# Ledger of designs, part 64: designed miniproteins, single chains, continued (2)

Each design is a single chain, and the fold is of that chain. pLDDT is the mean over its residues in the fold that is shown.

## One batch from the design tools (miniprotein)

Design m6205
Fold by ESMFold2-Fast:
Structure m6205 (fold): chain A 67 residues (1-67)
Amino acid sequence: ADAEIARLGAEAVRHAQLAKEYRENGDEQKSEEAVERAIEHARRLAELLSAHTGQPVEVDEEGIRAA
């Protein structure tokens, strides 16, 4: 469980960083796609954390889009 949670968190960060790189290279479409992938991984992570802890975990999608 912890390894999967760590992997999903790393994937979300990786896709967010990739979105920034695409934006810096002028590839807005790929940047938007990478942002959506980061949000998808963050949502999956939040679902697993909510199930594991029994506490609702929300995704700051606006924060991810702003990064």
Scores: mean pLDDT 76

Design m6206
Fold by ESMFold2-Fast:
Structure m6206 (fold): chain A 67 residues (1-67)
Amino acid sequence: GPVKPAIPGGNPTSDDEKWKEQQKKFIEGLQKAGLLTEEQAKELLEKLDDITSSEQFGQLLNEALAK
């Protein structure tokens, strides 16, 4: 079933969208810096929509950067 993370003080609308926008800009920055390929950046952006926590995002980012 649908899962909702426990975010004390977090707002699932404004804060989640703002956080995701910040991460999207960060991914774009990494791509522009040459740390991510276009395909890696696109994959991370797609997965970002399914991510429910910043820790999960950190794992995906680390996996993309580690080779």
Scores: mean pLDDT 71

Design m6207
Fold by ESMFold2-Fast:
Structure m6207 (fold): chain A 93 residues (1-93)
Amino acid sequence: DLVAQLESTLSPAQRQAIEAATEKFTATVEKITGDSDVAKALGDRYRDLLILDEAAARGVASPEQRAYLRQQAIQYTADLLRAIGDTIDKELA
């Protein structure tokens, strides 16, 4: 799992920062939706996106791996936006 491998390269300070941002995002989603399962699922995707973004910023990858990380970040962003859209549709129903 690429995300798990990249997370293992993070310092404790970087892991703390990602955790804090994820907690804030998850709490905001839970407050808006009233659904803890949806909030957790979106929070998990958001955490993965932050890990991919941090790894890309550090240049820890070869050009081929950086292309893969870029594609993964795009896919995670698309998945997150779709999940948010689904949540809004559920709330408006």
Scores: mean pLDDT 72

Design m6208
Fold by ESMFold2-Fast:
Structure m6208 (fold): chain A 65 residues (1-65)
Amino acid sequence: SEEERQKLLEEARKELEKIVEDYRSGNITKEEAKQRLEEIAKRLEEKYPDEKGTVEFIRDAIEKL
């Protein structure tokens, strides 16, 4: 359903924000942050291959770490 998709995308963005914040605060390493973000991107690509916007947003966040 669209509602389920939107909820999962929202949860993914919140997870991304927390990971980036943890990295910027020095709580996790750059490598750990990249790994966690790539796991989120992979999950979304596998379940919603047409959700390019959210995946690209995550990929961009990885490059800017």
Scores: mean pLDDT 80

Design m6209
Fold by ESMFold2-Fast:
Structure m6209 (fold): chain A 68 residues (1-68)
Amino acid sequence: SLDQVVKLLQAGKTPSMSLIQKALQDVAKTQGPWVTLTTGQYLANLIKDPEVRKKVLELGRKIAEEEA
């Protein structure tokens, strides 16, 4: 799922928010809150649309806080 999100972003396509959320939730369950936060930041940096970038940053922060 995370690999799918990264591949779509590298292809210049924006994944659905549902796909991004699922990928970040999977990271949170397996890697914990710190890796989730940094992964969310990394994905946001690949997004050129500022509104989508803000949503991804907020989503990553919320999922990280829920796992902490």
Scores: mean pLDDT 83

Design m6210
Fold by ESMFold2-Fast:
Structure m6210 (fold): chain A 60 residues (1-60)
Amino acid sequence: MSQASLEVADRLGMSDVGRQALDLSRRTGAEVDTVGLAEAIARGTGRPLSEVLAEIRRLA
């Protein structure tokens, strides 16, 4: 799950965002906000939010 989210972020040129979210989740034990991460990737890459969410879910 965490690795899949990081791979999607890397593919879409947002590897730093994915890595920071993963690190924060690991340190605090808090669940990563998948929707917030997907929205940031969608905005940064110009892809539809629904497509980004579908890719994250496929890799999870």
Scores: mean pLDDT 60

Design m6211
Fold by ESMFold2-Fast:
Structure m6211 (fold): chain A 85 residues (1-85)
Amino acid sequence: SAEMAERIVERLAPRIAEVAPAAAEAILEEVRLILESAVKNGASPEEILAAIEEMLRTLVEAGVITPEQGEAILEHARRTIAEVS
């Protein structure tokens, strides 16, 4: 639901800002777009997490974030999605 998507973004925002402050706004925008698409298409929590993982992997490969930052953000996303879905 849209409310679940907003809840995930709200809980994830401070965690992403702590882990990757320089990239936080860009990552949050991508997460928001993934969640909006997921709500529209009825995607599962596993599909949402896979999309976030792929986005983070792309950012690591591009040198925008480190592998350690990517892993930390993915873990926060995994926990947050599990807690709110």
Scores: mean pLDDT 84

Design m6212
Fold by ESMFold2-Fast:
Parts: structure tokens; C-alpha cells; sequence
Structure m6212 (fold): chain A 65 residues (1-65)
């Protein structure tokens, strides 16, 4: 799906920005994004992708560690 492609792109980008850990999972129609060691650039990217995913009708929950 388009949402899956966005999730994969986000995961690759976050690893490229030096995040220590990236975990993305789907449960009960909600996308859960957990990132450890996110830079300010990574946090902005997460917010942008969250908005795009929500525009596609997905529920998105973000946890920063």
C-alpha cells in the first residue's frame, strides 16, 4: 500500500540520519513508530511522515526514546 511505502521510506531515512533504533509496527489499524536517538532533523522528518500517513487515513502514534 502507499502507507507501507511511506513507512519503509521513513525507516530507511531515520537509519541514515543516525537513529540508534527504529521500530515500526502496525496493530489494530494504528502505525506505531518508536525511535531511539532521534536528531532534530529526524524528529522533523517523523512529524512530516506522520502528517502524510494521517492524510491517507492511518492512525499514527510516535514514541521518542
Amino acid sequence: SKATSLVVALAIALVGLGAESVKISEKDGAIHITVKGASEEAKRLIEEFKKKLEELGAKVEVTLL
Scores: mean pLDDT 84

Design m6213
Fold by ESMFold2-Fast:
Structure m6213 (fold): chain A 66 residues (1-66)
Amino acid sequence: GEEILKKEQDAVAKIAKELGFDKLAEETKAGKKSPQEAMDEIEAKASEEQAKEAREKLSKELEKIS
């Protein structure tokens, strides 16, 4: 539901900010980009190592809402 989507949105926004994608983090938190669109943009722009870190951080954040 929307509650899970909001938690995913907040998780992805936090990850984007930690990786230095401040604008992407703000757009994701505001709902202008979906969590999936934000993750796709991180993977497209980030290094392979940063993309792996983003996936690991997202997995840990989603564990809190499962």
Scores: mean pLDDT 77

Design m6214
Fold by ESMFold2-Fast:
Structure m6214 (fold): chain A 98 residues (1-98)
Amino acid sequence: MREARLEELVARARAAGASEEEIEELREEAEIRARGLELVEKGASKEELAEAIAEAYKLEIEKAKARNDQERIKEIEEETEKALEELGIARSLFYKHL
């Protein structure tokens, strides 16, 4: 996400009654996605991509567990599996960085 779009999403979320914790989650998710895109654009290796995906996964799972949000945990797991499959990254390489 571009910074301008992130701030617009944050403003809309606040208008919809989102908590400051939810706003922080949106900002961190956007930052993780931006880092992932940067790695892909610069031709990062599958090892580097796997490490970045593992870092994003750990952070998101930790937050979901802190909130006891089982649905979010499942969503994160599904999104991560799709990302690995789409990028052709072996699950074993991802698990090595967990």
Scores: mean pLDDT 72

Design m6215
Fold by ESMFold2-Fast:
Structure m6215 (fold): chain A 100 residues (1-100)
Amino acid sequence: SSEVEKIKKIFEEIIELMEKLKNGEISEEEFLEKVNELGQELRDILAKVLPSEELKELLDEIHLLIEKIYEAYLNKDYEEMDKYIEELKALGEKIIEKAK
């Protein structure tokens, strides 16, 4: 569906922003602005394809992983950051399969 393609694109853009943040290619301010915008778009699309209870649980999991990634970045723990980025990628794939 068109919603599945939009979900995939948003996860790819979020991951790209995290890699750019890690590599110093974007500012923290620009990262937070763009990730919050993409997170809102993702929430709106997921609300169209998932039941409300499942949506809440998945959004909480996504938000927690993004917070862990950002905390690892602030601590300059790039090994932990990479670990949580891989977990976010796996969660994105799981969500895409559920939205099909």
Scores: mean pLDDT 87

Design m6216
Fold by ESMFold2-Fast:
Structure m6216 (fold): chain A 88 residues (1-88)
Amino acid sequence: SLEELKKQLEQAEQEALRNGAERILQQAKDMTDQFDKNKKTGASKDELVRAYSANKLAYEAGKELPEYSDFAKQSKKKAEEAKKLLEE
């Protein structure tokens, strides 16, 4: 469920902040690109779930790094878009 993924994501966010944000940001970027592409053609629930998780993690990891502030802001927006589509 989305709630289970949120809990898993919160745990991953804490680990990302400790171990290294850049790897997580790259993974989230790849998933964001896929989400944007699939959003126009109808993304599956599983794709939306993965997009939400990756973008939320990227936001948490990137928000503490000035060089990634714009990326983090964009990731937060993408996570909110995916969540809205999942709740429809």
Scores: mean pLDDT 70

Design m6217
Fold by ESMFold2-Fast:
Structure m6217 (fold): chain A 82 residues (1-82)
Amino acid sequence: GEKEEKAKKGAIENIKKGLSLVEDSKVLDETEDSILFEGTLGGKKGRYKLELLGVADETQVLARVTNLETGEEVDLLIEFKV
């Protein structure tokens, strides 16, 4: 619904803002529920896909980050302020 779409958009915008503050990060592609980016996570440089799995509430979304070089996946809760 509209609330879920708004929460997803808010999450994507907050993630993009966070990535823009990291000197070695670059957004490669963006969809309604995912971001493909290049950067360093946990000391590992590579390409990463962040995918929104579901909306917990208006300020919290469940996401999965996949290291596309290794196939390693991490699930996390993204919290943001609207």
Scores: mean pLDDT 78

Design m6218
Fold by ESMFold2-Fast:
Structure m6218 (fold): chain A 70 residues (1-70)
Amino acid sequence: SVAEELKEISDKFNLALEENYSKLTEEEIKKIQERMDELVKKVENAPEEKKEEEVEKFKKEAEKLIEEMK
């Protein structure tokens, strides 16, 4: 389900944030969290027929955020 995929990616994002917390400034953490929240909202607000497409976009953008933290 969309909810299960969002949870899986969010859990992965939170683990990456925790592991890299000491490497990031407060400002960087805030910006990364805000961007992640925007991505989640895009999926949540998408019409049912577009949710699958939006989840795929979300996965790609979330992976970029995770790489940015490293």
Scores: mean pLDDT 81

Design m6219
Fold by ESMFold2-Fast:
Structure m6219 (fold): chain A 63 residues (1-63)
Amino acid sequence: GPLEAQRRLQATGKAEYTVEELIALLEEAGISREEVYAAMKKAGITGEVLTAGQAGGVLAALL
């Protein structure tokens, strides 16, 4: 779920993520590709590369 995903993001220590890397990480936490795209749209995040802060915004939109 979203809390598991947040913990996994914090554990990576990465400064940036591609959308595909973020989707793969979130799918490991049980969040589907469709849910990630919906959360990105809700958070107003676009593009193919996200900062760690933008990835956190996607997680907040899933909560």
Scores: mean pLDDT 78

Design m6220
Fold by ESMFold2-Fast:
Structure m6220 (fold): chain A 93 residues (1-93)
Amino acid sequence: SARDLSEEERKAAAAYIYRKTRNVERGDILRQLGFWGLTGKPYTSTADMAKTLGMSVGGLRNFKPSEEIEKKAEEALKKLAEGLGIDLSKRKA
C-alpha cells in the first residue's frame, strides 16, 4: 500500500502519524512502525524522518492532510495501536 501512495500522500500520512503519536504513551513504537511502513527506513529521529520524506521538521509537525488521507491514516494507526495494546487516548506525562 505504501508503494501506491504519491509522495505528497506519504508526507501527509507521516505528518498525521507524528502529530497523533508524539504525546501518546508508547507513541514512539507507533512512529517507528508507521514510518517504516511509509519509507522502508528505521525511525532514528524526527529530523532524519522529515529529511527522508523531503520535509522540514515544522512541516512534519503542522502539515494537515486531506480528509481522505487523514481517515486512512487514522484507521491504519488505530489498527496498529490495537495490535500492540497501545491506548491512543493515554497521554505521556
Scores: mean pLDDT 75

Design m6221
Fold by ESMFold2-Fast:
Structure m6221 (fold): chain A 70 residues (1-70)
Amino acid sequence: GIDSLYKGEINGVKVYQIDATTPRSAIDALIENGEKRAIVLVEPSVPQEVVDRLREAGFSLAFLAPGASF
C-alpha cells in the first residue's frame, strides 16, 4: 500500500520513494489516493511508463542517482 512507499516529510510535504520492485498495486494506490502535492523519489530502475503516469497524475518527481537515498 501507500504506507510502504512513505519516507517522511520535508517542510510539511510528504515524500514517497519508488523503485523497480514497487508493486503496480502500490503505484495505482498512490495515483488514486496519494496527495498530489507530495514529492515522489524515483530510482533509475523504474520503467518510463510508471514515471509518465506519476507526471500525468500531477506529482512532483525527483530522480535519484544509482545508490542515492533520501
Scores: mean pLDDT 77

Design m6222
Fold by ESMFold2-Fast:
Structure m6222 (fold): chain A 87 residues (1-87)
Amino acid sequence: TEALQAAIEAGEAARAEAARLGFDASALSDDEIRAFEERFAKKFEGMTDDEVLAAMTPEERAELRRLVLAKQIRMGEAARAALAAAA
């Protein structure tokens, strides 16, 4: 329950951040999210998150930020659905 609440809060924060950036996180499909993850994982294989951020171009950082926001929003939605189903 605590983990589900944390995921919901993270999703809400990510939605607010996406709106602030003028980015529609719901426009990204699961296939697009997976393709971005595979591209980034392959390029930065074996690196820590801090090392990846240091090696990224500004354009790649912007793409990763949008990807992370989209994933957090979806995780929050899934957590909200799980809590509703458990009630």
Scores: mean pLDDT 76

Design m6223
Fold by ESMFold2-Fast:
Structure m6223 (fold): chain A 57 residues (1-57)
Amino acid sequence: MSKDELKKEILSRLHDPAVQAALEAHFGMSVEELVEAIENDELSEEQLREAVALARA
């Protein structure tokens, strides 16, 4: 999966409150900060893969 595909999958799942809570707990950032970090390419591919795994759980 490309970095762009990982970013799109995470962003598409952020409307779910359970996903938001899991990601905020894992990264220590608000959902707004996470969205900005994703859009600004501040997260590594490894961090994006971790976020996708959490969003799918």
Scores: mean pLDDT 80

Design m6224
Fold by ESMFold2-Fast:
Structure m6224 (fold): chain A 90 residues (1-90)
Amino acid sequence: MSLKEQLIQEVKKLVEEAIKEAKEAAKTLSKKEFLEYLQKLVKELNEKVDKLIEEARKKLSEEEVKEFREEVQKLADEFNDELDKIIKEV
């Protein structure tokens, strides 16, 4: 597996874990507590993803960084779509 593919897989894992945590929180928390929890979850996810983007910029070529950022954007779009679905059910 290339370094680019490894970094993409790490982002995928973080997004999948965050979605699972959001789904569990939605089942157990009030709407207000859930929204506060989501703000913290999104902040922590963004901080972890930003570190991976910085690592990519230091270790990958400009073309590979562009491809990495495009995959991260697709994963961010997927995450936002899943969150919107969860929020509508709460």
Scores: mean pLDDT 85

Design m6225
Fold by ESMFold2-Fast:
Structure m6225 (fold): chain A 69 residues (1-69)
Amino acid sequence: LVNDYNNLKNLSNNHKKLSEEYDKLSEEYRRKGDEKKALGYRTLSNYHKSLSDEYEREAKRLEDELNNS
């Protein structure tokens, strides 16, 4: 369970980093007036943010289980 918790936290952190990188790219292309690329990177940022949040929720469920038994 502790190893699964650590793996989920690592996955959450990796996807959070990717989300942040794509968000920066989205802002860069928005500033350059390339709305299509900005939207593309924004979509990727949102996708990885979603995955990060899901892995964080799974990690929290495991943490709650460890605390209860």
Scores: mean pLDDT 85

Design m6226
Fold by ESMFold2-Fast:
Structure m6226 (fold): chain A 100 residues (1-100)
Amino acid sequence: MKPGFYFGLAEGNVTIEEVLQQTSITQEEIDDLQLKLLKHDIPESLLLPCLAFIAQYKETGKSPNPLLMLIFDKKCRELGVSPQKRVKIEDIIEDFINKL
């Protein structure tokens, strides 16, 4: 059995179809986020981890779970994401959440 939905999403172990079925995230929101990540040369493999924070915020209205942050930070390090680019990813997620 795969990890809980948000943890599986943060690790990239769920599909876009599962995101659409299990959360209030729309295809248009996924497409907009993907475009913003591409514009800033952020790896596509971080799309699902970013959606984990957005999905959790939509469900709880609260700051991200610290464990999701740890999983995300590990993924960024494994992909060679710079500290400056990591901050940019956080800005993109915050801007996206503020438009919900």
Scores: mean pLDDT 74

Design m6227
Fold by ESMFold2-Fast:
Structure m6227 (fold): chain A 114 residues (1-114)
Amino acid sequence: DELREALRRILEAMRAGEADEEAEAFLLETLGDLVERAFKAAEPLLEKAKKAAEEGKEEEALEYLKKALELAIRELARGLAEVTGEEEVVREIEELLLAQLDAQYAAKLAQLAA
């Protein structure tokens, strides 16, 4: 119940263009295992992003970083939905996070292309 309430508060804050730091901290502390699994799933792509960045391949590094974050977001969302049963709320949070990531990626690519 507290997890479901925290998810709903996070969604409401995201819809308002804000963050509920208290609800986010509660989820992180309670579901740290899910966060760790999401990071571990993304690790091979994060390593590819790091290598590309070290080689000066900025566009390739951004592409791998975007793919890593997309995978981490999807894995975290899957775990959250499974644990809480709040499939609709989690789906909307996932969609908002992916849209924010897409916007940030597009802005950074435009900066590199200029």
Scores: mean pLDDT 83

Design m6228
Fold by ESMFold2-Fast:
Structure m6228 (fold): chain A 71 residues (1-71)
Amino acid sequence: SKSEAIAKGKEVVRELLEQGKSREEAIKAGVEVMLEEGDISEEEARKIAEETIERLEASGLDTAAGVRRVL
């Protein structure tokens, strides 16, 4: 379902950022997962991935230098 696709995409974004991957890599992977589940457009998936990164950064996850992470 669309809800399941979104949930999986958000989890992939979080995991990659925690591993120190770039914002762009996290967005790409999250979008690919959401598209594989089938019920979402690429534009909507990208927006969700970007919003997920913004929320994670606001919660203390550093997506740039990787020096601060939520573990």
Scores: mean pLDDT 74

Design m6229
Fold by ESMFold2-Fast:
Structure m6229 (fold): chain A 100 residues (1-100)
Amino acid sequence: MLPLPKEAEEGAKKVLDIAEKGKSIEGISGGIAAALQAIGVTFEGQLGLLSEEEARRLAEDAGKTAYDGALKGGGSKKDAEEASKLVKEGALKGALEGAK
């Protein structure tokens, strides 16, 4: 099992739920991409491969992917912001647990 922080999982799931209701393949793709980016950031951070600044930047990129996916799925800006925040915070927390 790849340890994905619960916040990142919740954010990605929110994008997927929005995309399923909107019947958007692009939204589903965006949700999956956000989850994979969050997993990558967490894994690289836990291996000590990322500085705190690099982890923060990559977490922000994952959050942006979730934001774009939610909007393409037909979600509101508020839903997109909430999904983005959850993915970003989860990815950053996971990465920083390894980067001390």
Scores: mean pLDDT 78

Design m6230
Fold by ESMFold2-Fast:
Structure m6230 (fold): chain A 65 residues (1-65)
Amino acid sequence: SSARKKAVEKIEELSKETGILEIKEVGPETIKISLKKDDVSKMVATAIQAMAIANEAGLSLIIVE
């Protein structure tokens, strides 16, 4: 869907500014991201932003370290 494509594009933009190392579409309604181990506050802030993008598009987000 167009919402899914926009969500992936937004997370790709976020990856340029944050510790996101990998973005993978693992299903039609699921995105997986890998986070670089960093200060907990930075990791949490990145996770919240990625979750907000995924939730707005109706997608599930899997986060791994």
Scores: mean pLDDT 82

Design m6231
Fold by ESMFold2-Fast:
Structure m6231 (fold): chain A 83 residues (1-83)
Amino acid sequence: LSEEEIRAALKSLERDVEELERLLLEDPSALSPEELRQLIEQIEGTLEQLERLKEVAPESLHPEIERLKEKLERLKELLRSLL
C-alpha cells in the first residue's frame, strides 16, 4: 500500500467512527446490548490492526494512526457506558 492509499483508508475509517458516534449521541438506544457488544469486539480487532499497521507504516503516518486509535478507544468507552 502507498502512503496515499493508507491515508485514504484511515480517513474512511475515521468517517465511519464519527458517523457511529453521532448516531449513538443522537439516540443512545439505537443499538441493542448484543449489537453494542459486537461493535466493541470489532473495535478491539480494528485497534489490533492499526497497531500492526503502525509497525510497517512510515513514521509520517504514525500521528494519524495514533489519533484514530484514540478516537476508537473513546468510542469503545462510549459503547461500554451504554451497556
Scores: mean pLDDT 82

Design m6232
Fold by ESMFold2-Fast:
Structure m6232 (fold): chain A 62 residues (1-62)
Amino acid sequence: SEEEKSREAREEYERSKKGLEKVKEDMERGKSTVSEEDGELGIKFMEKRTEKLKKEYEELEK
């Protein structure tokens, strides 16, 4: 159903957002084991993915 689809999209967005926040915090605190350049590329990739998931979720709520 559309409601189930919306809920799943919301949960996926929330998981992605939470993961991104953790990765950003770990990198800012110097707890990341990757280089700063690799970390920045990874964060940009995750940001684009999270924005895509947010857009999909918002479209399902319309």
Scores: mean pLDDT 77

Design m6233
Fold by ESMFold2-Fast:
Structure m6233 (fold): chain A 62 residues (1-62)
Amino acid sequence: MSTFQAQAQALAEQLGMPVEKAREALDRARELASQMRGGEDTELQGQIVRSFNEAVEEAKKE
């Protein structure tokens, strides 16, 4: 079981988009976050949130 699936469904409902697109946005955000090295501590969470929001905004425009 995966928390990722639950997040994808919630995102799909929130954005009014197919779950498939929500999954792509989340996957992209995770990939971006994993590429980041600086801010391994608390600051990394802020950067992950920013990357996620950017990916979500991009998906919404499609």
Scores: mean pLDDT 63

Design m6234
Fold by ESMFold2-Fast:
Structure m6234 (fold): chain A 87 residues (1-87)
Amino acid sequence: SKIDKLKEYAKKRNVPEEILKAIDLIKQGKYDEAIELAEKLVREHPDDAIAYLVLSLAYEKAGKEALANAYRDQARFLDPELVEEIF
């Protein structure tokens, strides 16, 4: 799954623990909590494509396709190789 690929990629890059926590919240179906945490991470790290991609996947799972697409596009702008690896 996309979220499992993202978690593997994030672990290899030794990302902040909070990113892995947001990914695990998505895997647990806690989409609102994942969105809240990922939005905080995007604000704290506005150049981190992984944070935008986590937020995109959380919105996708919550059925918010337009928001999911917008944040995925922002992630692709920052790191197109990351997005191609996961999607």
Scores: mean pLDDT 86

Design m6235
Fold by ESMFold2-Fast:
Structure m6235 (fold): chain A 75 residues (1-75)
Amino acid sequence: NKLDQLIEASEAVNCDEAAEIIKSDPELCNLLTGILEDKEKYQEKFLERFPNFEVREAIRVFLINCQEELKQACA
């Protein structure tokens, strides 16, 4: 399950592993890069995809620490 793998990678702050998971899902790439560009515009989609608060917090930490890897993977 890609979501479970992404959550585990995000919790561990494993940028390379998380980037590989994200790269295989174009919708996830668009969502996460969108959040980096405009948080308000993508907030509802982010909440819909990740309804669990702890999961969203782990992904937020990932986005802060792995911003460059995410941008390169989704380019």
Scores: mean pLDDT 74

Design m6236
Fold by ESMFold2-Fast:
Structure m6236 (fold): chain A 108 residues (1-108)
Amino acid sequence: MEAERREEIERLAKKHKVKKEIAELALELARQMAAGDRLAAAGVRAGALAALAGRTGFLGATVAYVDARAAGIGEAEAPSRAELELALEAARREGDERTARALEELLR
């Protein structure tokens, strides 16, 4: 499990040209959602999506997130509108206006 997780993180980081930390966050988000902990997952999703958008282009972060979900739960799924709205609120609370604007455009 540990070695397989490390290999998957490295694969996603290389494939999507994002940092390993970002790929690890995307995999953790997929695991939280698969576990069915919906309330805890909502907080993790908001933080992870805001961090992904702030550290890489939002499109790259979204692709990494979807790929990680497919690996973790057997199906690919774009971030839900609710997850994007939570990420937008997190970005606004942190004063990251650049990420907030990108999320607002994606939600349209």
Scores: mean pLDDT 57

Design m6237
Fold by ESMFold2-Fast:
Structure m6237 (fold): chain A 88 residues (1-88)
Amino acid sequence: MFSKEEKEKMAKLIYKDLTDKQIVELNTKYGGKLAKVDSGDNWPDVVRRQSLILSIVNLSQDNFEKWLKEAISKSKNSKEELEKLYNK
């Protein structure tokens, strides 16, 4: 099982490689609650990213693993680091 701290670390790595749109679509697809982020293209980056982290940290393990697998497939620069964290 992934801890909340591990989920947050993996989310931060993914957010470096994915667009805000891709992050919102993935988080919504796997059950992340994104009500404020979904409506706010003009949110400050720090507030948006914190909300996006919170949306995935509370996902079930099954939904988090599905989210992570799809996110890794879309990541370019952090893929190797993410795969190392996933396979630990």
Scores: mean pLDDT 68

Design m6238
Fold by ESMFold2-Fast:
Structure m6238 (fold): chain A 105 residues (1-105)
Amino acid sequence: MVAAIADQLLAAMKAGLAAFQALLTELFLAGQSDAAAQAVRVLAREEPEAILALEQQQLEANPKLTEEEKQLYLEATQAKLEHPDMSREEREALAAKYQARLEEI
């Protein structure tokens, strides 16, 4: 089940941000939100470049973010994708690090 959802999400991610958001909404309405979240975690390990490209599209679509903020969010996403098995404490430390850098700009 998760593998089939991961295949659908990967195809949508390759199609672009709008297709990915539409599929996530469909999965949420179908009561498959937990399976979708698990599939995204699988894709973060297997297809990190696709996740990073999608995040970049989402950040570029947000007119309220500066280029410095967009770059910082991309760096945070890349760091998380490089360490998918990080503990809660490590995730909180990473988030705090990037939040501190965000507040300094």
Scores: mean pLDDT 75

Design m6239
Fold by ESMFold2-Fast:
Structure m6239 (fold): chain A 100 residues (1-100)
Amino acid sequence: SEEEAAKAGAEAAEKGALRGAEAGTAEEAARGAGEGGAAGAKAAAAGGNKKGAFGGSTAGGVAAVAGAAGGAAGTDEEGVRGALLGAEGAKKMAEAGPEV
């Protein structure tokens, strides 16, 4: 379903961002968020639902942007914080739905 595809995409994005945060460096945090975003888009698309794919991609983008912003701040702590905020954003998008 569309909701299941969007949720799967957002969950993949959250998982990637958390993995980056766990690595403890700004570079890994940004990479994890970006890879999570790509995985989220792929998972949503695999469900055969264009709206779900869009929702998953948007959630992944939120995670990737937050991670990158943390990384750009120039400290590992800020990179990890960015990734965690990105993961939270992706989770909230999964809960709110892609149309909100």
Scores: mean pLDDT 61

